# Ledger of designs, part 98: designed miniproteins, single chains, continued (3)

Each design is a single chain, and the fold is of that chain. pLDDT is the mean over its residues in the fold that is shown.

## One batch from the design tools (miniprotein)

Design m11601
Fold by ESMFold2-Fast:
Structure m11601 (fold): chain A 104 residues (1-104)
Amino acid sequence: SKIKGLAEKVIALLEATAERLRAAYPDDPEVQEFVEKLREIIEEIKKAMENGDYDKVLELIDRAVELLREMAERFAGKDPELVGWLRAAADSLEAIREKLKELK
């Protein structure tokens, strides 16, 4: 399914983002909180996919984009490489969301 493949790309991107954050700031409690929130979103997307709830998947992608953009703002001026990654990840999620919206 094209829908399943796109959702799997979302999950992979969020997992890669969580891993990069842990690697860059393993002892930062704020980063740890964001990593846990990303993991919760990943689990909710998996559950929504199992239930065929594509509207919920779109909502969860929107929440992930908001979270990534909030993180990018908090790290602005502190870590330009991480900020660039977070913004690119958010843009990629928005592009996947539009493709998912067209297919449901």
Scores: mean pLDDT 85

Design m11602
Fold by ESMFold2-Fast:
Structure m11602 (fold): chain A 78 residues (1-78)
Amino acid sequence: MTPAERELLALVQEIGRALTAAADAGLPRAELDALHAATQRAVREALEALDAGDAERARAVLEAELARARAAAAEAAA
């Protein structure tokens, strides 16, 4: 596994933790399901970018989704 692949895997794991935090904070099931679906799309897009040789785009896609998941968890906790 390349260093870039390890970094993307770590971002995916962080997104998973943020989704768990959103669920624990009481985010409605429909919104949680939408976030999960968005995460699956982001992972696919990141892998496509990595296959195209654009590791920076792959990272940016996952970092944006992580920020979105964290924002949802914060809003649910408020």
Scores: mean pLDDT 85

Design m11603
Fold by ESMFold2-Fast:
Structure m11603 (fold): chain A 55 residues (1-55)
Amino acid sequence: MSAREKAEEVGRLTAAGRLEEAARLAEQLGSPVGAKAARDGNSSGAAAGVMAALS
């Protein structure tokens, strides 16, 4: 799976209101910034944080 696919999934979960699932996935991918953004409901920030961690 590409970094973009993973980041898109975290953003999608956040946008769907699945904040805890998105945060857990971001943590699994090594992005504490993405996890924090996901818990805040910031889908764009969550995806960007995961992209930065994987790229």
Scores: mean pLDDT 80

Design m11604
Fold by ESMFold2-Fast:
Structure m11604 (fold): chain A 48 residues (1-48)
Amino acid sequence: MGLVERARELLEKAREGAKKLNDPEAYQTAIDAAERVLKSAEELEKKR
């Protein structure tokens, strides 16, 4: 399974949800978490 692909999906969902809620706190938390996962996944996949 593609970790990077899944992490990107999470990030995109966070962006969409934040847009609808227009909640900066929720947006920041979701984006930060998703970005962290994406970065970790990308680094791990690259080492493969």
Scores: mean pLDDT 73

Design m11605
Fold by ESMFold2-Fast:
Structure m11605 (fold): chain A 62 residues (1-62)
Amino acid sequence: SKEELIDKALEYSDKAARLRDTPEAYVYLGKAAEYIAQYNPKFRDEAERLRKKAEEVRKKLE
């Protein structure tokens, strides 16, 4: 349902806020955007961008 998608988006957004300036924060922001994208498809590109950014940052830190 729409309510479940919003609840999941908020959950992952909160997790991202706690992990500020880490690759994991971008992963959780990407997940939040994916749930919002299921409600509104225009956010799909943003979700993909955040996931790719998280992978790039993680690789640089390893």
Scores: mean pLDDT 74

Design m11606
Fold by ESMFold2-Fast:
Structure m11606 (fold): chain A 70 residues (1-70)
Amino acid sequence: SILEEALKKIDEYKEKVLEALKTEGFEAALKVLEEGKKEVAELMESLTPEEKAKVKEKFDEKLEEFREEA
């Protein structure tokens, strides 16, 4: 489903941003983050309001995890 794709993209981009930050530095990490936000936003256009709420909840959870690891 598109919802599951969006949730999976959030997990994948969290890991990609952390990897870019560690290997290429802050500017590369920001670029990966912007690419991830754009892909998730495109998927969200096809979601219902309830599904969009689930994506935002997942994003907030992963953002807190990222803050602890970065």
Scores: mean pLDDT 79

Design m11607
Fold by ESMFold2-Fast:
Formats: C-alpha cells, structure tokens, sequence
Structure m11607 (fold): chain A 70 residues (1-70)
C-alpha cells in the first residue's frame, strides 16, 4: 500500500514540473514529464479513466501556462 502512495506522490511532483516547463515554453520537457507522471499513476494501480481525467486536467493547466507566458 505504501508503494502506491509513493508513486502517486512522485507523479504529482512530475505534474508540477511539467506545468513549470510549459510556462518556460519548454514543450518537449513538459511532454516528457507528463508522460512519466502518467506511467507512475498506471503503476500505482490507477484506472485508465482516472489517468485520462488527470492527464486532461494537467494538459489544460499546461496550455494556460503556455498562453500566459506568450
């Protein structure tokens, strides 16, 4: 059980870093961090529906950060 919580915590950190990278217009880094975070959520046993929902929320935040930086 502790392993799943640890993976989710790491995914949250990667999502924060992805939003930061998007705000700096480093889209390649943002996409890579987002993909890694999604893999960690899947490894934590999160369902495809929950992972997709989280992905859409984070890509929305990244898009807003990118627009604000431009």
Amino acid sequence: MAMAEELKRKAEELFKQAVEAASKLDIGKAQKLLAEAVELLRAAGMSDVEVQRKYLEQTSKMAKANIAAN
Scores: mean pLDDT 78

Design m11608
Fold by ESMFold2-Fast:
Structure m11608 (fold): chain A 88 residues (1-88)
Amino acid sequence: SFEEWMKREGEEHGEELRKAAVDLAQKAVDIAKNAKSPEDISRAVSYLVAALLVEAMIEAFGSPELAEKTRKEVKPLIDEAEKAIKEK
């Protein structure tokens, strides 16, 4: 099932998923801060949503420790990206 697959991915690849969430959130920040077009804002939002989705997967199927670590690393980047998007 999808739930069994996500649990397995969370257990075997938890650190890779955390790094992916942080990388996606950082890309959202970088694109948003350098945005010069509505298309750039759309790309920033897409990366932001992807980061939140990966974080949600870790929260649902990963360990509580990994979820907390991911939240602490991702939240500042999410807040920075949202601020940059709102300033455009």
Scores: mean pLDDT 82

Design m11609
Fold by ESMFold2-Fast:
Structure m11609 (fold): chain A 58 residues (1-58)
Amino acid sequence: LGASRPPAPLSEEVLQVAREIAEKLRKIGEAVDLMLKLLKEGVPREEAEEIARKKAEE
């Protein structure tokens, strides 16, 4: 451990934001996975992106 400064403690607000980010990242991950599958199948990028956005909004 080479830290010369103490790290700031995680506040409750930061933990709450982290939970919200984790939830959003999971939904984004599902949308990205869908987009990649569509692109691999030869679906046009714009259509794949639109379908993925609809899934992410859900």
Scores: mean pLDDT 74

Design m11610
Fold by ESMFold2-Fast:
Structure m11610 (fold): chain A 98 residues (1-98)
Amino acid sequence: DAWAKVAERLEARLREWGEELLKKYLPLLEKHLGTEEGQRLHAELVLEVAERVLAVLRELLADPALSAEERAALEEAIATAEALIAAAREKLAELDKK
């Protein structure tokens, strides 16, 4: 229940942005499938999505009317987004290894 409320709020904030992002990145990913450029584009897409999700989750967490369960769900989602950001940055650094 708590996650369902958080997910609804998150979807409302990200719907238009996510649609525009996919329209931009999907053709580039298709063009570079199986290449190092494709791996970089995928990592960049994950990073951009995770950073935007993190920003919205932090805004939602600032709501003083949140239940304890909704707050816990937001904190878990924030931790997940931060882990995805770290993983994407590590992948980009690996691809840039000289």
Scores: mean pLDDT 80

Design m11611
Fold by ESMFold2-Fast:
Structure m11611 (fold): chain A 66 residues (1-66)
Amino acid sequence: MEEVLEKIRRLIREGKADEAVKTAQKALDEGKVTPDDIVRTLVALLEEGIGREAALKVIKAVQDML
């Protein structure tokens, strides 16, 4: 769980939005994380002002899965 969320954070910081989306979707599909875990992680990054565009793309992709 924590390793997946840290990977998503790293990908967003690197500006790799598409890879972050793919990682989040795969983790949700595999049951490794919950949508709430991902949203909380992304909100924290948005509040820090880090990777805003990439984080918003991941949030939208997660919402589309719900």
Scores: mean pLDDT 76

Design m11612
Fold by ESMFold2-Fast:
Order: structure tokens, then sequence, then C-alpha cells
Structure m11612 (fold): chain A 94 residues (1-94)
């Protein structure tokens, strides 16, 4: 329903912010914070929209994190992507 769609959209937005922070290259603290925020948004999507919304949000977070890692050459970007991927794994078995 609309709540699930909104939750998924918010989780995708947070995941994109994490990927963009990773791609910005140079602020490891900001990159980690953005990835944690994306993970939190994915969990929140599950609570508000149920299991299906959680799965879709987690997949979107993972994809955005992987894009961020590919766009930025440094360790901060890879760390952001790893945290986003971990969020996806955590949402699946919930």
Amino acid sequence: GPVAEEAVREAREAARAAAEAAAANGDATGTAAAAIAAAGAAVDAGIRGGEEAAREAAEAAREAGEEGARAAPDEAAREGARLAAKAGEGAGPL
C-alpha cells in the first residue's frame, strides 16, 4: 500500500545518500554515518511496510552501496558499500 511505497522510497533515498557520500571520497566519518542511516531507513521500511517493503528497501540499499563503491576508488567508499550490503542481509531474515 501507500505506506510501504513511501517507506521503500525513503530507504532508497537514504541508500543513495550513502552511495553519494562514499563517492565524495575523503570523509570516512560522513560515509559511515550515511551508510548507518541507510541501514536504519531499511529497517524502518520493514516496520512500517512489512516484510516485502523491508526486502525491497534492503535490495535498493545494497545496490546503491555497490554503485558508490564502484564510483569511488578509496577505502571509505568500500566501507560504505559494505555497511549498506550488511543492512540488506539483516533485513532478509527479519
Scores: mean pLDDT 58

Design m11613
Fold by ESMFold2-Fast:
Structure m11613 (fold): chain A 100 residues (1-100)
Amino acid sequence: SVGPLTPQGAVDIVKVLLEAGVTYERLLAAAAKKGPELAKKVEEYADYTYAELKRLAAEVGPEEALRRVMEEYADKMAEDHVFGMGVMAGMIRFYEEQNK
């Protein structure tokens, strides 16, 4: 429905989610309500995504890192809800750390 994802577009998506109240803490709390096994998987995917974003940001900058992660993981996030929640949590955590 829109053109290719831009670095600014990726930043804007994370900002809109945060402004709508989709925080790292709320995503982890939602996972915890479903049980400890699911919560652990979401946290592990979030930690992995955060580390990958930090690595990519060192090479290409934070905005392009967010764009690449969103583009690369879009299909898997749609197919795997647990993975999707973890990736979203990792991206939100990364954005907040970059804006300290």
Scores: mean pLDDT 86

Design m11614
Fold by ESMFold2-Fast:
Structure m11614 (fold): chain A 66 residues (1-66)
Amino acid sequence: MEEVEVTVDLGAEKITPEEAKEIARSIIDGLPEDKVIKKVTVRQVGISPEDAEEAEKALNEVAKEK
């Protein structure tokens, strides 16, 4: 099973942890069955590093649950 890293582009808008989890599930569903998400990285523009870290944590949590 191959581990992959995925980047999610948040743009300039702050998203909630729930929205981040929804995005993560959509990404997981798009991957081939032989792939496992090792890490999800959040791209952010115009939001604080703390908010970006929170969203990235929520995304990685969902990716591990699969």
Scores: mean pLDDT 67

Design m11615
Fold by ESMFold2-Fast:
Structure m11615 (fold): chain A 89 residues (1-89)
Amino acid sequence: SAKLEEFMQELLEEVAEIQEKIKEILESDLSTEEKKEKLKELIKEAEEKIKELEEKLKELSGEDRKKAEEMLEKYKKAIKELEEYVKTL
């Protein structure tokens, strides 16, 4: 459906953008503490975007909702793994 396509596009764009920002931060000449601070801000922004996408899930039904939920759960897991990684810095 058009709504599923819009949801999937928005989620994939979010994933691509955050991955690029993480790479930029990690490859920078910033201190470990500055990198940690920037990564924490990205995690916060991702969590806010996840909440927006969770609200959009309510507009989907049946198989479309199931597919969108599966992709969103994978993104949530990736953000949680990033949060754990930041704790090791």
Scores: mean pLDDT 87

Design m11616
Fold by ESMFold2-Fast:
Structure m11616 (fold): chain A 80 residues (1-80)
Amino acid sequence: SLEELEELLEKFKEAVKEGDKEKALEEAQKFISLALTVAPEENILRLIGLALRALGHILDGDYEEAVKVLEEMLELLKES
């Protein structure tokens, strides 16, 4: 659900604040998995592209950009 996605995004932001890189990656992976599961067919390819961008930023330690991409994914799902 959208509420579960919002909770996962907040947990990601908290893990980033705490400097817990492993937890941040885990929460982002859970967010991405759920987002792709609930995605309508018309948005799935765009969401896959955003998911790959978010993971790339996380692996690079660019957490501010990762948050923006995950927020863009959430907004796309809210519009669906």
Scores: mean pLDDT 86

Design m11617
Fold by ESMFold2-Fast:
Structure m11617 (fold): chain A 95 residues (1-95)
Amino acid sequence: TPTPEELIARARELVAQLRKLIDEMEKSTVEERKQLIDEARRLFDEAVGLIRRAMEQAKAAGDKELYRKALEIASELSDLMTRVSELEEKVQAEE
């Protein structure tokens, strides 16, 4: 069973992958962006699932420090999905 620290570390890896994918979307064709948006949503859903599990485990353990770290990643994920949504809107506006 993964520890909350391991869940947080995995979520950070997914955040890094999501950031790279967003950078790639900005450089891609409209057709390629549609596939990349779907992949970004999958990475986001996986990272949210990991953070939810980490928050539940940290709360059960009374670990406020780990809970705060999980919240920081949740905030980063929210900001990144705002960027994905803005790129999706630009694709629709350019067509």
Scores: mean pLDDT 83

Design m11618
Fold by ESMFold2-Fast:
Structure m11618 (fold): chain A 71 residues (1-71)
Amino acid sequence: SETERLLRELVEAGLLTPELADMLLRAGMSPEEVREVARAVAAVRAGGTDPPAEAVRTLNRLGSKILERLE
């Protein structure tokens, strides 16, 4: 699966935790959604105490979608 391979590569690169990668896989996230999460996580980390509002909104939106799909 492209999604499984992408998640493994992102975990190996330190961009996602194994726990988050497992949740994304179980939620059936597309490769595009996984890349969007990785970019938003990277942007939040780079922002330190003042993360970009757009990245925070992206994580909230995708986080809600993950929770919905895991129920």
Scores: mean pLDDT 81

Design m11619
Fold by ESMFold2-Fast:
Structure m11619 (fold): chain A 73 residues (1-73)
Amino acid sequence: REALLEQQLARLRAALEAAGLSPEAIELALEAFRLAAKALEAEAAGDLELAAELARKAEELAREFAALAAAEA
């Protein structure tokens, strides 16, 4: 489970680096992905309140990433 997540994060990092994004933008994207994965785990465990909280935070970071990536273009 953790190994698969880290593998996906490594592939995402490589793709974003290849796209020419800053380290700051890359870290925002990776953190959003981690929180989204944790939200899915919480949902699977039946903790819907935690899942909703983590999903909201992941969406916030994804929006911050999108804004920063657009500013860097």
Scores: mean pLDDT 80

Design m11620
Fold by ESMFold2-Fast:
Structure m11620 (fold): chain A 61 residues (1-61)
Amino acid sequence: SAAAVAEAERLLAEAKALAREGRLDEAQTMGTRAVLLLQESGLEDRALAAARELREVIESA
């Protein structure tokens, strides 16, 4: 649903912010929920992109 996609994008934004703050465990938990919501919504390409974005921010922290 559109609401689930919006929630996933919100969670991804929060996860990336947490990763930049060095809160990596919280970032991973929140980011994983975002990726799962995108997968459940049938947005496989966006879910893969979200996972890569999160990984890049965590690796740069």
Scores: mean pLDDT 84

Design m11621
Fold by ESMFold2-Fast:
Structure m11621 (fold): chain A 70 residues (1-70)
Amino acid sequence: HMSREEFEREVRRALVAMTAGILKAAGYPEEAVDRAYEEALRLLDENPDMSVQELVDHLVELAERKAAEE
């Protein structure tokens, strides 16, 4: 059905979505998390070989930065 490459791409997208949900549940501002999520998806598209750890770290950093700007 899905190639390994496609599966890995979908897993990374799912992890970004899951991390965003966790941040919202933890009390991060919804708008800040949503903006971070959009930027993280863009980074993933531009860097498809980015590690899961790098992706999660970027999303958290972006959410914190966006929250500080609010």
Scores: mean pLDDT 75

Design m11622
Fold by ESMFold2-Fast:
Structure m11622 (fold): chain A 73 residues (1-73)
Amino acid sequence: EELKKKALKLIGEILDIIGDIIELEKEIEKLKKNPFPGSEEKIKELEKELEKLKEELKKLREELKEIDNRFIT
């Protein structure tokens, strides 16, 4: 049951980060379609944030895979 709780917590964190990634991607797309003075700088900042979130997502997925493997074995 402890492994199940850890898996559910990680799934929740993964879903939250996926949501954040989708929001940032949409914001970047909006800025690219409707540019204003300074929007290019904002796009670069959001792209850096997106990269960090994608890295964090990879780490959480790795942890979830470890738990899944322990559950199967």
Scores: mean pLDDT 80

Design m11623
Fold by ESMFold2-Fast:
Structure m11623 (fold): chain A 74 residues (1-74)
Amino acid sequence: MIDPETLEKAAEALAEMFVSGLLTDEDIERLARVDRSAPPVQLPGSSPVAVEIGRTLADLIARAARLALEKRKE
């Protein structure tokens, strides 16, 4: 399990990359709108670990996009 501090540091680093011009404001807004509370699609035979990794990555990207939007507003 990724601890919250590591996740926040990763999100901040990724947000800086987004702000650096890798993504447009529209792309960042689209990523920030990803519903992180949506239930993961459960397929027969899916490992719980694989599902958790997928959710963690989606959450990380969404957090980074929201941080990038806040940095762009400054």
Scores: mean pLDDT 66

Design m11624
Fold by ESMFold2-Fast:
Structure m11624 (fold): chain A 77 residues (1-77)
Amino acid sequence: SAEVERLVARAQELLAEAEKAIKEGDLERAAELYREAARLYEEAARLAEAAGDAELAALLRGLAEAAREKAEELEKK
């Protein structure tokens, strides 16, 4: 759906911004951006599941988990 695509696109924008924050040494900001991207992927997964696309929902949940894991790594620095 257009909404799932929009949420995924926004999550990708946040990931790009997080990488810039890492390069600048702002690990706190990077962690926050990864956390927000994870939230958007979870919302996109919920919408995909509601639309009957279990495979897309599983993929998006995996992306959310990876983003959360990255945020946790950054928070430990």
Scores: mean pLDDT 89

Design m11625
Fold by ESMFold2-Fast:
Structure m11625 (fold): chain A 56 residues (1-56)
Amino acid sequence: SELEEEIRRLAEEMAKNGPTVEKLGEVMRLLSKLPPEKRERLFEEVGRIIAPAVEA
């Protein structure tokens, strides 16, 4: 889905360039539009993608 792809794109962008409050807010906004089962899965995926950038 386009929404899922946009969420992944934003997560990968944050992993490369560092997370910002603006981009994190956008990811959370897009996640809220997904069904609960997809939202939980993508939330975990986003966390895994950006974790190294947050820790660095």
Scores: mean pLDDT 77

Design m11626
Fold by ESMFold2-Fast:
Parts: structure tokens; C-alpha cells; sequence
Structure m11626 (fold): chain A 72 residues (1-72)
């Protein structure tokens, strides 16, 4: 999910990036250890990927907040 969110963000598909990030957050709530391991591995390989995802979500805060609000 996090890798998919980063890929979508880099492709400029903000809606797909936001949805994949939402699924990542849901997975983190169910299995935090497994998700934390995945995030750590991705950050080690691609530290700029997370920054790209954050920038994409920040640029589309309205959509990102709406999706996160529905999940939480």
C-alpha cells in the first residue's frame, strides 16, 4: 500500500495516491509491526518517495482530508 501510494504520487495520480495511503493507514491499525517493517524498508530504499507522497497529499489537502475523515 505505501509503495503503491508513492508510485501513484510520482505519476501525478493524487486520488490513487490518497486511496493507497488510506489503505496503508488501515493496515497499520490492524498490524502495526508488519506495516512498520514495510515503511522502514521503503524509506531505506527511497527516502524521497515519502516526501513526494506528502507533497502530493498536501497539494490536495481537501481530498486527502475527506478520505482520511471517512476512514477514521
Amino acid sequence: HLAEAIRAARAGDIEAAARAYLEFLRAAQRDPEAVQAEARELLARDPEGLRALEAALAANRELSLALLKEAL
Scores: mean pLDDT 71

Design m11627
Fold by ESMFold2-Fast:
Structure m11627 (fold): chain A 111 residues (1-111)
Amino acid sequence: MRIELTPEQMEQLREAFEYIKEKLKDRSEEIQLLVGSLVRLMVYLGVPLEEIRKFIDEFANLKTESEQLLFLAKKVRELLPDSEDAKLMLQVMGGIARERGDLELADEILS
């Protein structure tokens, strides 16, 4: 995904990524990259850093990967309804669920 950010947005993204590393260090690399991609999109769309930190905190409180993937899928749909980028992110999330053998979760994410 090619997203052009202003210098100010790049600084916000750096702070948000540092927060992800601190809060999600115990999560899989796939989940961290997925959250990072969504956070980059949130910064691009002008979502304030405070709101992004709140999103990361809410995500960090989720204990199962199924809850985590559903939370991310809902956020993607809120931010990018009917976009090709949203579809791609949802396909990645559905793929992760499918790889874990949770076909029902994959179908819910992709619906």
Scores: mean pLDDT 77

Design m11628
Fold by ESMFold2-Fast:
Structure m11628 (fold): chain A 63 residues (1-63)
Amino acid sequence: AEKLAKEGKYKEAALEYVEKATEAYANKDYETAIEYLEKALSLVDESSPLYIGAKEGLDYLKK
């Protein structure tokens, strides 16, 4: 189904951005980590566990 294929693609892209954010955070590049988390949040629904986790990470980094 076309809809399922699109949802899978967005989820994969969001996971990739979360990985890049985690990598940037490990390198103490908090600005890049914030950018990737914001990109991940734009690709997934607010009810998603991925969205909740990424938003908590973003809020932590912005403190």
Scores: mean pLDDT 74

Design m11629
Fold by ESMFold2-Fast:
Structure m11629 (fold): chain A 70 residues (1-70)
Amino acid sequence: DQVRPTDEEIVEMLLKHYREKLPLLSQEEQEELLKSVEELIEELKKTDPELAEIYEKFLREMKKLTEEAL
């Protein structure tokens, strides 16, 4: 489904949740989380390409947050 508000809302809700959760996770847990999302994206590309794009956007933003962690 090409419901744009839902796609943007999903990304924003996930980012908001993980922005609050990431500082509570260890560096190893953060890396495992990112790896799990990457694996999910690869499986979703085969079954639900539209959902895969949503998670790819989420993963990109998550990587920025972890790389800018000071």
Scores: mean pLDDT 73

Design m11631
Fold by ESMFold2-Fast:
Structure m11631 (fold): chain A 63 residues (1-63)
Amino acid sequence: MSNEEAGEFAAEAYRLGAPVQHATQLANAILNGDSEAVREVIDSLPEEVAEKVRRLAEERGIL
């Protein structure tokens, strides 16, 4: 996945309510192709935000 695609996903996760630290961790996990790390970061978010970010990841083929 490109730096641009990872950055766009992280920016959208931030707009959905993910803290900047979590958004940064998501971008890094995506760039590394680490789907397990992506899931772990999402699961660490508040439940409502986690569900929205997980749906976004599925829509973009990240998960």
Scores: mean pLDDT 82

Design m11632
Fold by ESMFold2-Fast:
Structure m11632 (fold): chain A 56 residues (1-56)
Amino acid sequence: SREDIVERLVKEYGLSREEAEQLVDIAEAIAKALGLPDEYIEPLAEMLAWAEVTYR
């Protein structure tokens, strides 16, 4: 679920809940724009979180 993805990003990447929710929103928007199934939202959100913590 969306909440499971948010909680994982907070726990694994040290993001605030607000930051994690924004990255999930971005991942959902990307998946929708590209016509990807919902199952791609989690890996997209994790890639965005990795990029955020690595290059901020």
Scores: mean pLDDT 85

Design m11633
Fold by ESMFold2-Fast:
Structure m11633 (fold): chain A 68 residues (1-68)
Amino acid sequence: EEIEKRLAEIDERIKELFEQGDKLSVEYDAAKAAGDKEKVAEIREQMLKTIGEILRLIGDKVDLELEA
């Protein structure tokens, strides 16, 4: 049951990061359309960080699922 709890916590955090990524994608498109290069660069950095964290959490989840 401890593994189930950790999997649920990881799933919740992954969902939050995907939602954040969706918002960043919308803001990225808006900034790009406006020609705001500085904002585009900032959002791109945030998107890359979010993707990296999602991949790390997916790896953690796979490891836990293999033991479950």
Scores: mean pLDDT 81

Design m11634
Fold by ESMFold2-Fast:
Order: C-alpha cells, then sequence, then structure tokens
Structure m11634 (fold): chain A 96 residues (1-96)
C-alpha cells in the first residue's frame, strides 16, 4: 500500500497546511527577536522591530501573521526594557 492524498483527506491536508503556516509565523517572529537581542542599543532594537513588522505585514497569509503576532507577544512579556517591550507589543497588535 502507498499513502494517497485526495479529496477524502481534506481535513488532514488543511490541518497540515495550517500547522506549516503557523510554524512559519513562529519562525519569522523568532528570527526578528534574535535580531532584537543582537542589537547594541534601544534605538537599533526599535528599528529592527519596525523592519520586522513591515516584513510581516507584507505577507499575504493571515495565519502566518497571527502566529507571528502571538509569538511576539510572548517575547514582549519576557522583555525587561519597557520601551522595547511596548514596541514589540504594538507591532504584534498591528500585524494581527
Amino acid sequence: SFIKLDKNNKELEERFNREVEESLGRMFASVIMIAVRRSESVEEALKVIEEGKELLLSLPSEVVRKAAAETLREYAEREKDPEIAKAIKEAAEEIE
């Protein structure tokens, strides 16, 4: 026997596609946050957040954007700098 994906597997296909898009959203958010963590100043971190927001807003998938926004909010809760935390949270709200 071989596995054949067809019309009868629509629920599985839709679930798989959604999980892939959600994983992409989380990946984009993580890459942005790595760049924020590498920033030498608050000003540089704020610029990285703005550039990351613009990138995410350019993506056509609402699933990717929502997953990225949720991941960014989780990072904002752990951010010790209040200006950076606020910028991440505001970016997440705009991306959603």
Scores: mean pLDDT 83

Design m11636
Fold by ESMFold2-Fast:
Structure m11636 (fold): chain A 75 residues (1-75)
Amino acid sequence: KYELSEEELDEAKRIYDEIVEREQANFDKILAEATPEQKKKILEERKKRLDFWYTVNRDLLKQLEEAEAARAAAA
């Protein structure tokens, strides 16, 4: 079982957020300049990439989701 400390979780969240922001900005630029046909292909490729990434990092993502849920419940 992969277990992260609170410090490691915070670092992982920061890195993940940075990657997501960078990818989202790049994705938005590509979509703005793309034709309808290119947009369909880009969306399909992004979905496939996210599905793969989620599968590979399932345990980490679940741990992050559980931490978020616990924080929300405590609030």
Scores: mean pLDDT 70

Design m11637
Fold by ESMFold2-Fast:
Structure m11637 (fold): chain A 100 residues (1-100)
Amino acid sequence: SSLQELLVMVLGSEFQSLIDEMRKAGVPEEEIEELKERFKELLAEARATAATLDDAQVQQMLARFLEVSRETKERLDAGEPPIEVAKWFLEEVRKIIAEA
């Protein structure tokens, strides 16, 4: 579905932005790779969960991910360490998937 693909694209784009910010901050590549692995697992869970939902439920999930994306930018702009923002992002994504 186009909504499911949009949801996956939004999550992937936001996490790639966090990877770029972590690299700028000098976070070790080993730590970035561990977070990437965790994100790939969450992305697979998001896809599987979205496949069981109707369009209205997928729209609600997407709206929650967009709120997390907005807060991610605010936290980075406020000078929060990118690795802490990335860990928070993954935890918020996991909660949204679990509540779906």
Scores: mean pLDDT 88

